# Designed miniproteins, single chains, continued (3): the designs that were tried, part 1

All scores and structures are predictions.

Each design is a single chain, and the fold is of that chain. pLDDT is the mean over its residues in the fold that is shown.

## One batch from the design tools (miniprotein)

Design m8001
Fold by ESMFold2-Fast:
Structure m8001 (fold): chain A 80 residues (1-80)
Amino acid sequence: MEALELFKRAQEALAAGDREAARAAYREAVRLELRRRFPALPEEVVEALAEAAVLAQVDGDREAAAAIAEPLLPALEAAA
C-alpha cells in the first residue's frame, strides 16, 4: 500500500473516532514515505520521525513533535 492510501485511511479512522487505527495508519504512511525518499536512513531515526508525525497530526502535540524531529534533521541530509 502506498503512503497516500495509508494517509487516507488515517483520516477515515480519525473521522470515525478510532484514534488507535489513525495512529497506526499515519505512522506506517510516514515510515513508507521516509524509506522511499531516504532509504539509507537508520531504522531508529525513521521510527522517531514517524512517532513525531503521529504526535503532530493525530494528537495535535506539535511542540513534542518538533522536539523529536529537529535534532534528527541532519540524519536526513546524511541519508540523501
Scores: mean pLDDT 78

Design m8002
Fold by ESMFold2-Fast:
Structure m8002 (fold): chain A 94 residues (1-94)
Amino acid sequence: SSKDIFQQAQDIIKQGKKQAQSIGDSKTVDGLNNVYSLIKQAIRKIDSDPKLAKKLAKGAYDSVKMMIDSTKNDKIKKILQQAGDLLKKGIDSL
């Protein structure tokens, strides 16, 4: 389900946040906190407002894409790519 996919994306985002914290990358930590919040809101809206859930998930996806383009850390980049792939899969399932 889209909910299960978005929950998987949240777990990957948590991994990215821990990695960013370990290297002192506060901008990436802040960005990942925002992405996490958008995914959490999307999950809450899947059943009651699927259009809003899709909009929120697309916002999270766009933020992840921007972070991929700006990051210089290969480990963070790979984590972001995994999260982006899951977000796209979840969005396509809505």
Scores: mean pLDDT 90

Design m8003
Fold by ESMFold2-Fast:
Parts: C-alpha cells; sequence; structure tokens
Structure m8003 (fold): chain A 60 residues (1-60)
C-alpha cells in the first residue's frame, strides 16, 4: 500500500513539474517566469523527496 501511494504521489508530482515547465517556456514576462521558477523549485524538491522514498520501498 505504501509503495502504491508513494508511486501515485510521485507520478502526480512529475506531472506538475511538466505542466509548470510548459508554462515557464510559454511565459512572456519576467514576473510570470519568476513565479513559475519558484513553483518549479518547490515541485522538483517534492518529487526528489518522493522518488527517494519510492526507491527505498522498491529496494526493500
Amino acid sequence: SDLAEVSREAAEGMDRVVELTKKYLAATTPEEQEKLRAEMFEANKRVVDLMARLQALIAA
């Protein structure tokens, strides 16, 4: 159950990173780019933490 839950959260986090990256590439103002960079940083940090948990669960 933990593996399935963490896998789902990691997949959702990765989808969010992809969507934020698309928005960042489409952004035309410095204000939009700065906001999206901050959101991408937080989203990437969350995915890294979740992937580390997922890797530990798979390796067990």
Scores: mean pLDDT 85

Design m8004
Fold by ESMFold2-Fast:
Structure m8004 (fold): chain A 71 residues (1-71)
Amino acid sequence: MEAEKLKEEAIELAKTGTPEGITRAIQTIARLVLDGHVELAEEAFEAIAPLLTPEQQQALRDAMDSAKSLS
């Protein structure tokens, strides 16, 4: 499934530990939120949260909360 593939890609990108990998992981999670796959975005976020700054964590939480509020 394409959404599961995006979740896996985000986790793999974050696991590289590079700034570029982390940035792409965040973008992929944001893409999942925009596509309506909030649950998968939450799973990916939980997996990579320890690798994110507090500001990056807050931005992704805000995006997911906004998507849930529209349901």
Scores: mean pLDDT 79

Design m8005
Fold by ESMFold2-Fast:
Structure m8005 (fold): chain A 71 residues (1-71)
Amino acid sequence: SAEELIKKAEEAEKAGKYWEAAVHYAQAVALDPDSPRVAEWYERLAEAAEKAGNKVLAEAARKRAERVREE
């Protein structure tokens, strides 16, 4: 489930595995794009991507989170 992927992402973050965390957040969003938590997941994806050194993915994820919140 998307929530299981979020748990894996949080475990990866605690281990300092930021790219692994970003991948799991992205998978959670893809699995449940209509979740009321999807904006939060995009924000967490952005933070994890930034910490992993992927600024392009981080900016894209932040912009998507903002777009979802405007709906």
Scores: mean pLDDT 83

Design m8006
Fold by ESMFold2-Fast:
Structure m8006 (fold): chain A 62 residues (1-62)
Amino acid sequence: SRGLDLLVETAERISELVDDKSKERIAKAIEEVKKDPGDVNALQKLTDEMYRGLREVQKRER
């Protein structure tokens, strides 16, 4: 779906801005969502890792 494609694209952009550990977590979450787009647990993990990545970026800019 367009929504899933946009979510994955956004997650990939966030992964470019974070450290290697966070990048690996986001990449794993993207793989899980791509395996089963209907898996609500995989979607939740992806959104949680994206939020975590954004918080890390914000802390580094201070």
Scores: mean pLDDT 81

Design m8007
Fold by ESMFold2-Fast:
Structure m8007 (fold): chain A 56 residues (1-56)
Amino acid sequence: DDYQRGLFLLQLGDQYLQQGDLQRAAQLYYQSSRYYYRAGNIDLGQQALQRGDSLR
């Protein structure tokens, strides 16, 4: 399920963010965004994308 994969990747990104690994967190947020878009969740996809962009 693309939605569940997006959610899992978002949560994993949050874990890496808390550990200070900004680069891995950003990549996981970008992957989460792609799965949310595939699931038809445009708003969640955009939010995940913006979180990734904020860590550049």
Scores: mean pLDDT 87

Design m8008
Fold by ESMFold2-Fast:
Structure m8008 (fold): chain A 93 residues (1-93)
Amino acid sequence: MEAEEILRRTREELRAALEFVRGLDPAQRAAFAEDARAFLAKAEEVIEELKEKIKANTSPEVQEALLEVVERLRRLAEAIAAGDLARLEELAA
């Protein structure tokens, strides 16, 4: 339950960033991509903490499912940091 709440919060923050980026002009998107690279570093730290918490507090079956969700969130953060809006739109769908 607690790990699921952390995942939900992280996903909500990533969705807010994606919605913001979708509204930007190409020049503004380039500027945002630089800020997104700093954001990825923080997201990586949170993701690693979450993985350790999942491993400590879940059964092997539940751990596998939750780690898959964490990997999806990591891919989304990487796309944001890369400024790849087409990839972001695909991942959000």
Scores: mean pLDDT 65

Design m8009
Fold by ESMFold2-Fast:
Structure m8009 (fold): chain A 67 residues (1-67)
Amino acid sequence: MSKAAALYTAGQILYIAGQIEHERGDTDRAIHLYKQSIELLDKAESLGFEEAKKAKEKVEKALKELE
């Protein structure tokens, strides 16, 4: 696995974790996980992983809905 693909995968895992916390009503934890997901996806995108851009946009939208 490339470094970009590993960062993308980690970002996706954090996004899913954030979704679970949001569904459970822990908004603060969901926000924290979404922010960490965005950081990892942003780094993956900077390394040329195209799918990271679309994933990052989804997480950013989810974060804005909680703020």
Scores: mean pLDDT 84

Design m8010
Fold by ESMFold2-Fast:
Structure m8010 (fold): chain A 80 residues (1-80)
Amino acid sequence: AAETLAKIREILAKLQKEGKALEEKYGEKAAELALPLALEALNELARLVGLPEMSLEELKDPEKHQAKLDAIGAKVRELA
């Protein structure tokens, strides 16, 4: 359980660091470049908690995106 939470923290820290670097370098285009990074991070989190991966199309759907975040959050709470 603790190992999974540590990996989740590492993924989030990496995503934040990479997102900030993209914003500094590319400004308005950072959001477009960040979408693949966000997808990779969310799918890594999903794999760690035993949930199915999502597609870029699903990430762009606010309802499906929120449902996936809620499911990951529920699984993380079970591990804590």
Scores: mean pLDDT 72

Design m8011
Fold by ESMFold2-Fast:
Structure m8011 (fold): chain A 81 residues (1-81)
Amino acid sequence: MALPEDTPVKVTVTMKAKSKEDREKITKALSELTGKEIPVQDDEITIEFEGTVREAARLMEGVAELKKYAESIEIKTEVLP
């Protein structure tokens, strides 16, 4: 069965930027998408988002636009109890 759009999920996105300049572009865009300050740790940017499947889908559309700045993108989605 497909998950209902209101199902609570946790999404973890880990991105490795192609360069330090691209890392700044990713961080700024993710901050605008999530409304949160994005912690920067070395060459990796990790964000955690908790919300509904519908909200997660919108976040993922925004993350897809950042593919041009990222060397790698890892997305993990967990259904919350």
Scores: mean pLDDT 76

Design m8012
Fold by ESMFold2-Fast:
Order: sequence, then C-alpha cells, then structure tokens
Structure m8012 (fold): chain A 92 residues (1-92)
Amino acid sequence: SLTDEVLALLEEVRARVLAAITDPAVRAEVEALTDRLLAEIRANPDDRDLIISVLLAYASEVQELAKRGLLPAELAREVIARLTAAANRLAA
C-alpha cells in the first residue's frame, strides 16, 4: 500500500538521520520523535491527512536540525525532498 511505502521511507530516513547526528542527547530526542510518528501512522494507516501531517512535521524537524548545524545540509535537503514528494503523492 502507499502507507507501507511511507513507513518504509520513514524507516530509511530514520536510520540515515540518526547515523548523521553526533550529539547523543539530540539523537535520543530525534529517535523518540521519529518512533512516535511511526507509531501514529501504524495506529492510523488509512488516515491520509494524518500521514501527510506527519511527513510534513518530520520534514520541518529535519530542516530545523540542518539550520542548527546538527545535520549535513545536503542530507537534510534530500530527506525533505523525499518526505515532501511522499506527502504530495498522498494529497493527489
């Protein structure tokens, strides 16, 4: 399903983002946030508006991490583009 594709994307993005964060406290906060967002989608797999909101919220968090110098800018741009593209596919 499209939801299964989104969950796979978020798991991939989670792994890449967490591997790039060097600050243990920031990494723990981002891990906890991502785990909550994944749980929300799994609990509501047919709620397209919720899934879109989760994707855009995560894109915003990734942008803030990059702005604070906690993620490489190129990784953040790639992740934001993929999350936004997935949100646009769900909104279509």
Scores: mean pLDDT 88

Design m8013
Fold by ESMFold2-Fast:
Structure m8013 (fold): chain A 93 residues (1-93)
Amino acid sequence: MAEKLLEQAEEALRDAERTLKYVKENKDKMTVEQAIGAALAAIGARVGAELVLERLEREGIDDPRAREAAEEAIRVAEEALKLAMEALKNAKP
């Protein structure tokens, strides 16, 4: 199994979870700049996880742990992005 792909998937999941926690804790207090930053961080984590899934498929690598971490990272990142966009809509200019 490619240890690097698992590590990349777990990193994307950690990044997504950190962003989600930050947005949940700060949703009502975020500036426009902070909300944009959180949205970009969520997009970055999602793209990172999608690249892991693409590489697993392309290389025919059977790594269930890497796939599960990447799929979870995408789900968490999408939730973080939705909350960040909602915070952006309600943020002070």
Scores: mean pLDDT 85

Design m8014
Fold by ESMFold2-Fast:
Structure m8014 (fold): chain A 89 residues (1-89)
Amino acid sequence: AEEIFEELKEFIENSDEDELKIFSIAILNASEPLSDEQIKKMLEVLGLEPTEENIEKIRELAEKIRELARADERYVAELNRLIVKKSNE
């Protein structure tokens, strides 16, 4: 769990604006299972390319986030805090 958290934290800290948007969709998908069509629509709304690669990336990130949530819900709260902080920089 800690290793996954550190990996995701590094991802957020090194992310550009588009990567943060992808991560935000992944957090939503971790709590609520989304169809490929729903993920594609969210990507389009956020101005991102609705590619198969981006959909797969979101699903992979969502699975890691679900694994952290199962270990301790506080990890997901901390990831949300990091995203907000990064977005305000």
Scores: mean pLDDT 80

Design m8015
Fold by ESMFold2-Fast:
Structure m8015 (fold): chain A 91 residues (1-91)
Amino acid sequence: MKLSENELEAELLVSMARILLAVSKIAYENNKDKLSEEQQEKAEELLKELEELVRRLEAEAAKPNPDLARMRELLEEAQRVARELDKVLKE
């Protein structure tokens, strides 16, 4: 029941992405009432993109041999999407 180093890294990448999504959703809900219709639409689009990236990370981690390079790329993209969301919420 001990995770291999590769399995541990895959699970950590998934956990980081899940935390990022959760924090992003909380930030959106806390700022929703301050946003224009256009900002709300853009924020919801970015959240949907972030949810898809988390699903892709989870799918990769579920494989017998996860592609850690791909998972790192997906996490970097998730971080980019979260930063764009933060910009929308601050304007």
Scores: mean pLDDT 85

Design m8016
Fold by ESMFold2-Fast:
Structure m8016 (fold): chain A 88 residues (1-88)
Amino acid sequence: KEELKKRIEELEKRLFKLHIRAVALQPYVDEETWKRIRQLIEEANELLLKAKEALENGDFETAQSYIDKAEQVLDELEKLIAEAEEKR
C-alpha cells in the first residue's frame, strides 16, 4: 500500500542522512566502532530492499515486518553515531 511505500522512503532518507554523518566521523572513531557502523548501514540497506520486494509482491505483512526491523536498526545506528560524535 502507499502508506508502506512512504514509510520505506522516509527510512531511506533517514539512512542517507545517517550515512553522511557516519562518513564525517570515520577519521575520529576506532576500527571496531567503524566496523559496527558499517554493519548497521549494510543491514538497514538489506532490510529496506527486502521491504520493497515484499511490497512489490503484495506481501504487506512481510513488508511491515522488514520496515519495523529497519527502523530498529536505524535507531541503533543513530544512537551509535550520536555517542561517537559526543566523544569527539
Scores: mean pLDDT 85

Design m8017
Fold by ESMFold2-Fast:
Structure m8017 (fold): chain A 89 residues (1-89)
Amino acid sequence: MLAEEVAKILREEGLVNVEVVDDHTVTGYLPETGVKVTVNIEQVGNNVYLTFKSSEDSPALRELAKNVVLKLDKVLKGYKVAGFSLEVV
């Protein structure tokens, strides 16, 4: 399942307490700051869109989003990561 692949990548990127909340939502925490990151997953046909939500815009969040997109695009078959966004909430 797509959310499980995202969770696996978040763990590989070093996030702690990574949880699949549902098929569209994965949460985890940045280990150095303790800041919670929520990843929302939207699928439209073969296109996947990721939204990374956090309380703070940081270099660590931006690098995380970039690495997750790159790794997910490589492991998905028949799907493409078509876009991602960052939201401060």
Scores: mean pLDDT 83

Design m8018
Fold by ESMFold2-Fast:
Structure m8018 (fold): chain A 91 residues (1-91)
Amino acid sequence: EVEKLVEEIKRKLEEMGAPESHYKSLEKFLEELKDNPEMLKLVLRSLLRQLELKKRYEEALRRGEDVSEELEREAREAEEEIEKKLKEIEE
């Protein structure tokens, strides 16, 4: 359900006050992976996971908790994973 994943991601981006660049990244994934729905779903799920980690990071910042380091690492790993997959499907 690509449409459902897109809707959920957009909701989280809006919830977090994400910049337009994040929405553009989502649009690029939809456009570039249009012919590969399976990879698109994987990328969208990874992005959703990254947004969930960022939400936890913001909650930790509000409380002044030191779990931010762990969440930052997980977020970076998710970003790297997405970038690697995009480069891999570069033909």
Scores: mean pLDDT 70

Design m8019
Fold by ESMFold2-Fast:
Structure m8019 (fold): chain A 99 residues (1-99)
Amino acid sequence: EEEEVEKAKERVLKAIKEAIKKQAEELNREVTDEEIEELAKVILDDLLDLALESKNPESIIENTAENIAKILGWDEKEKEKLKEDLKLVLEARKKEKEE
């Protein structure tokens, strides 16, 4: 369970980093690998918090997977895998908040 969540988080962060890098290249913006890594972590944390506060977390997850898939040119299978990974990471974050 813990190992699966860690791998899912790594895959999600990798997808976000690649999406940031591709968007930066399209906008002709210079961004370092270190800046991309830090930005990806902030984006993921903000996304998870937004999903947990939302009345419909599934919609937040679906929209995020769809946007990343469009940026990266992914097919439906890759999008669904990212959606599954996002759900695993969201459930883990929910447990970490321990209310």
Scores: mean pLDDT 82

Design m8020
Fold by ESMFold2-Fast:
Structure m8020 (fold): chain A 74 residues (1-74)
Amino acid sequence: SAARLLSRVREILEREPEDEFARGVAEVALAVLHVTSKESDPELAALTARALDALSAGDVEAAIAHLREAEELA
């Protein structure tokens, strides 16, 4: 489920916020979630896009906040 994947991605970022590999895995997972949710759940797609943008900018705390919000919707 989307909620489970979002929770796992958030847990990875919380455990290892400085780990480039962990952030890369999170980016790929969020990109997949974003493209698969675009048509069915635009609010979830928007939050996953914001999390991805924050993560790409190096703002892991903002990414985690957006992921928590996305988990509540999923």
Scores: mean pLDDT 79

Design m8021
Fold by ESMFold2-Fast:
Structure m8021 (fold): chain A 91 residues (1-91)
Amino acid sequence: SLPMPRLVPGEPVLPADPALVQGIRDAIEATKDAPHLTGQAAVDYLESLGLSREEAARAAVGPVMDYLLTGGQEPHERSLRLAAARAQAAL
C-alpha cells in the first residue's frame, strides 16, 4: 500500500547530511534500468559508509520502496532525508 503523502509548508527539517541524502538518491537512481538491483545498490552504498547489512537495509527500505512503487517518477525527498538521518544514527 502507498503511504499517505504529506506536503505541509513549514514542516520541520530533519537533521540529515545533504551529501548522504544525495548519495542514497544517486545509488537508487543509478539502477533505473535494472530495478531488481535498486535495493542492493542502496544497501551497498550504506554498508560502504560503515553500516551493517541489517542497518543499511532498515535505513534504505523507505526510499527504495517509494522509488519502486512510483516507477522512479516521483522521488520522495522526505523518505531520503529520513533514511539519511537513520543511517547517521546507526553510524
Scores: mean pLDDT 71

Design m8022
Fold by ESMFold2-Fast:
Structure m8022 (fold): chain A 79 residues (1-79)
Amino acid sequence: MEEKIKEAIKLLEEARQLASKVSPEIDRLITQALEKVKQGKLDEAIELLVKAIMLARREGHDEIYELLQKALSLLKEAK
């Protein structure tokens, strides 16, 4: 459980670094999701991640989209 959360945090931090260069909105959503994960508020983090994933797909940021989907899967498994 804890290992999956740690892996999800690493993926989210990587996605945030990429997003900071291409989309301020995706960066904001990932930053908020990271804060919620660190607080143990996994449901709220998942809602923010779903929004970030949809936006990354619509804007064509494939690498960010893949990282966010992997993080989402890990957070769902950690519940």
Scores: mean pLDDT 85

Design m8023
Fold by ESMFold2-Fast:
Structure m8023 (fold): chain A 96 residues (1-96)
Amino acid sequence: SRKEKMREIADKAIDELVEVHERYRRGELTEEQYLLEVAKIAQKAIDEMVKAGIPEDEAARFVSALLQAFNEHRDAPLEKLREALRKVADEVIEEF
């Protein structure tokens, strides 16, 4: 279903965001590299959703909500960051 495809894409994006954030916290990425990797993950998620038949504006809205939650919880422990992102993804997917 459309919702199942969105969940699969969201789960991959969340895993990639948490991984890049962990690398940044370990000092493996500069701030510039971190911002570029986050932007790349966001754009990839939008592109994959559009390929799956989700309108670009809806895909962008979804990814924007994930990035907002990511920024709000960026100082939280990694597990709590992951939980917050999954919660927002589920809430936004339920609105579709």
Scores: mean pLDDT 86

Design m8024
Fold by ESMFold2-Fast:
Structure m8024 (fold): chain A 89 residues (1-89)
Amino acid sequence: KEKVEKLKEIAEKRKEELRKYAKEGDIEGAVNEVAAAFTDALDTTKSKEVEEAAKETGKRIEAAKTAEEVEKEGIEGIERLVELAEKLA
């Protein structure tokens, strides 16, 4: 419970930084924030379901061509990882 609440708090900060980097056109910074959010979720849950969701989001981000697309896919992916972490807790 406590670990999942902390993950949600960290994920909100990751989404804020991701939006900031995307708005500045910093695709590398945006991608790094998404990768950090995946690591946070995996470390918290140690779940195969979370690992699969992270890989699927990574594929969508790899297909993205713009910072705006990375923002959209990254935010959706982070939200999905948090939902899975809550469901598994």
Scores: mean pLDDT 80

Design m8025
Fold by ESMFold2-Fast:
Structure m8025 (fold): chain A 72 residues (1-72)
Amino acid sequence: SEAALRAALGRLPEAQRRRLLAFLERHVDDEEAVRRYLAGGLDAPDDVRATLLAALDEFGPEGLLRLVRAHL
């Protein structure tokens, strides 16, 4: 859900949110690269990572990018 994504983003330090945004902006057309980044490249708690992966499945990479931009 969008509410769960907002809550998860709020639990990431600002530096990690900026790294996530920068990655999404470069790789929005490559869903598998985004999925790999969320699963292993992003420094995040496991429950935050699970919520971001679920949001990728629900909203797609473009939708995830839009929501991350709105909550940076």
Scores: mean pLDDT 85

Design m8026
Fold by ESMFold2-Fast:
Structure m8026 (fold): chain A 61 residues (1-61)
Amino acid sequence: SMRRDEETLRRAREFMKEGVEKGLPVSEIAEEAQRLARESPSRSREIAQLATEAISEVLKK
């Protein structure tokens, strides 16, 4: 449902923001992104983009 997909995307945004702040391992960011994309395939592209941006930020540190 659209409501479920919006909630999954919101959770993805929050996780990526916190992951960058905490400096989470790239592997953990990638695994969570894959899990969230599986929960919401319609949002998989947006979730992948958020994960790519988060990984890039972590690698700059």
Scores: mean pLDDT 83

Design m8027
Fold by ESMFold2-Fast:
Order: structure tokens, then C-alpha cells, then sequence
Structure m8027 (fold): chain A 64 residues (1-64)
């Protein structure tokens, strides 16, 4: 059902958002330039995945 698909996307999005926030805090408070660059790359990858899920949620909502 649309509700089941939406539930799965919401749960996946929530999981990725928690990981994003954790990495962002490590990035913000890191004093090591090499570690900051590594966190930035991982944050960029997570942002792309979150954006993809948000787009899928919007597409499902448009079917209603």
C-alpha cells in the first residue's frame, strides 16, 4: 500500500538523518583538517541519499 511504502521511506530517512547529525557534530567540532575532509565527504554522500528519499516521498504523496 502507499502507506506501507511511505512508512518504509520515513524510517529510512529518519535513520539517515540521525547518521547525518552525528557526522555533522564530528565535522563541526573536529580540529584535524584531514578528518574534517573525510567527514565532509561522508556528509555529502548522506545528503544525496536523504535528498533521494525526500524526492521519493514527494512522488508518493503526489499519487494521493
Amino acid sequence: SLRDRMRELVLEGASLTVEYMRLYLEYKYSTDPAKREEYRKRIDELQARIDAITAQEAALLAEL
Scores: mean pLDDT 85

Design m8028
Fold by ESMFold2-Fast:
Structure m8028 (fold): chain A 65 residues (1-65)
Amino acid sequence: MKDIERRAISLEVALRIMGVEIKSLKIGEVVEITLVNSSPELVAYAEEALKAFSEETGVEVKLHL
């Protein structure tokens, strides 16, 4: 579970580097990320990154706009 927290924080940092503005990150049974209004291209990048995170960790991830 501590490993999931570190991975989620790393994901947030990666998304911010890509130009994605994040409103909130909630880590629990599910990892939930809420974005500030973003371009369709940035949303697509976030969706791809979240799918990779879910596949690698086995944790369900939810993206909110």
Scores: mean pLDDT 78

Design m8029
Fold by ESMFold2-Fast:
Structure m8029 (fold): chain A 104 residues (1-104)
Amino acid sequence: MIETYIKEITIEYKDGVATVTVKGYREVEGERSQDGEEEKKELPAESEEAKEEIQKLALEAAKEVEERSGSEVEITVETEVKTLTPDTKVDVVKYTFSGKRELE
């Protein structure tokens, strides 16, 4: 049986604000469930504070996945531009950290 531990960090840039959302998931035999509480923060998008906080959250996510899975962490980065209205576009960056644990 394989358990997969997943942490997702989603950063949405809109109107000078970076909205950072951290979610955890655990998958067992293909069934995904939420693992822990969702954390959300709003930061000034063009700030050293936002850069430092995002880096800190990424390091914490990687460490948690590594410690829980006992395996090497796979990191995936996805970028998209979401159009909410013709005059409103939102840049989205998603970091996914995953690690698999084999249970015998």
Scores: mean pLDDT 78

Design m8030
Fold by ESMFold2-Fast:
Structure m8030 (fold): chain A 103 residues (1-103)
Amino acid sequence: HMEKEKEELKKRAEELIKRAQTLYDEGVSLARQAAADPRASPETLRLIGEAVREFGRAINLAEKAVKEADKDIEKSKQYLDEAETHLARGQRLLDEARARLAQ
């Protein structure tokens, strides 16, 4: 069971990294677009910046989860849970920024 649990943790972390990287790239692209948009408020730019930072944190934590999976399963799970929390926060911030830009 331990070897299967390690592989499942690595797979979940790698899938999270791919999702977070896609969202990070979308956030960076949105930041460039918003910087050129006269309708973009300083608050909207701040939200995009915070979303990008949250996705970056999710990637870093998920990478730590992959590294720890072979050494400490519980620590790997903690890093993955924290990465999922940062991914969710980033998504909410990005969604709010997009809603503001649509106005």
Scores: mean pLDDT 89

Design m8031
Fold by ESMFold2-Fast:
Structure m8031 (fold): chain A 107 residues (1-107)
Amino acid sequence: SNREKALELIEEMLGKLEELKKKASPEAQREIDRMIEVIEELKKKLEEGKIPSVKELTLMNMRMIASLSGVWLEAKRNKDEESLELVDEISKLHSEFVRLLEKIQKE
């Protein structure tokens, strides 16, 4: 189901965020923790059978982009190619997740 696929994307994003956190500075770790909190809230809503509204998804997406941009900037300054690749992968997974939730809202 689309819900099961959304939960799989969440687990993959959480795994990559934890990996990203291991190499991050204390400042970047705070931004990563903010992203984990956003994703964990989405997971809880989906597990309860609740679908986030378009407005909620937009606000969550904006928060994710802001935090991810901060982590990306630090990784770029440090020439940390592994962290830059993780940031790109997380960004792609999040975009897929948002599109999937839009499909679920129409069902």
Scores: mean pLDDT 84

Design m8032
Fold by ESMFold2-Fast:
Structure m8032 (fold): chain A 100 residues (1-100)
Amino acid sequence: TKEAQERAAEAVIAGKFEEALRLSAELELERLLKALETSEENQKLLAELLKTDVVTSEESEKKVKEKAKELIEKKLKEALEEIKKDPALAKEAQEDAKAT
């Protein structure tokens, strides 16, 4: 029922919103890492890492992915904390995720 859905949404907002956002953040992180792997941005990061060192392309790719993952995880954690502070934004983000 609609009341059951509203209670579930309130439970997510009250205590489990961070868990729901974490799952969404993990999917977005994976998508961004894949985009970086095939984008021109990855080529630029690779060039910066390889300026004065001789490494294999596989090794350099691993370093780029690890650094990108760390940076993205930091930004996602900050975003999750900000959204958690505002239940109204949390509710809006949840509705947008369901619509998409």
Scores: mean pLDDT 53

Design m8033
Fold by ESMFold2-Fast:
Structure m8033 (fold): chain A 55 residues (1-55)
Amino acid sequence: SDAAVESYIETLEQVMETSSQEEQDKVANILIEYARKHLDPESVARLVAYVEELK
């Protein structure tokens, strides 16, 4: 659902405010792996696209 994707994005934004680039990349990868397990493929693709645009 859109609400689930929004929650992942909010978590990533909070981490990015207080963490190094290396830690941000690690957290993003962990969140994407977790999303692949719990969200539909379309929602995972949207999250991946968001992360790629931040780089």
Scores: mean pLDDT 74

Design m8034
Fold by ESMFold2-Fast:
Structure m8034 (fold): chain A 78 residues (1-78)
Amino acid sequence: MRKLTAEEIRRLAEEAIEAYKNGDEVKALFYLGLIRYGLKQAEGEEAAEIYRHLADVFEAMGLKDKAEEYRKKAEEIA
C-alpha cells in the first residue's frame, strides 16, 4: 500500500494540533495514530522528518518531555 508522503504527514500534524486546540481530543489522537503509522513505514531522512512533526504535535498537547525525546530521535537519524 502507498506510503504517506512528508507533505501528507505535515498536514496530518497540523490537523492534529488544530483538532486539539478546538477541544477535539479524539480527532487529535486519530491523526497522531496516522502519523505514527507513517513513521513505521519510513526510514532514514523520512523517519527523521516524521519524528520532528510528532514532536510538534506532542509539544502542542503539553507533552514537553515526549516532544524533546522525538526531536532527539530526529537528530540521531539525520
Scores: mean pLDDT 79

Design m8035
Fold by ESMFold2-Fast:
Structure m8035 (fold): chain A 87 residues (1-87)
Amino acid sequence: MEQIEEIIALSHIAVSDNKEESLKLIEELNLPEEVKKYLKEAIEKYTGKDIEEKTKARAEIFLYLMDKYGIKDENVRKAVEEVLKEL
């Protein structure tokens, strides 16, 4: 999976209302333990929250993952910001 597509998917998983499936998916992925812990805590925190809280959380999680994946290109950042606006 392309890094950007993976980050989008992980951000969506982290704010999903299907807590059990999301936790299982994150556990099975080959991610650094720090990232897994962050995503699992996000799943616990944002399950059952309203759309506004989830949208903000997803944007913040996406930016966190961009930094962890080392995506620093300005054009990529702008494309990501446009994607986040459409969430």
Scores: mean pLDDT 75

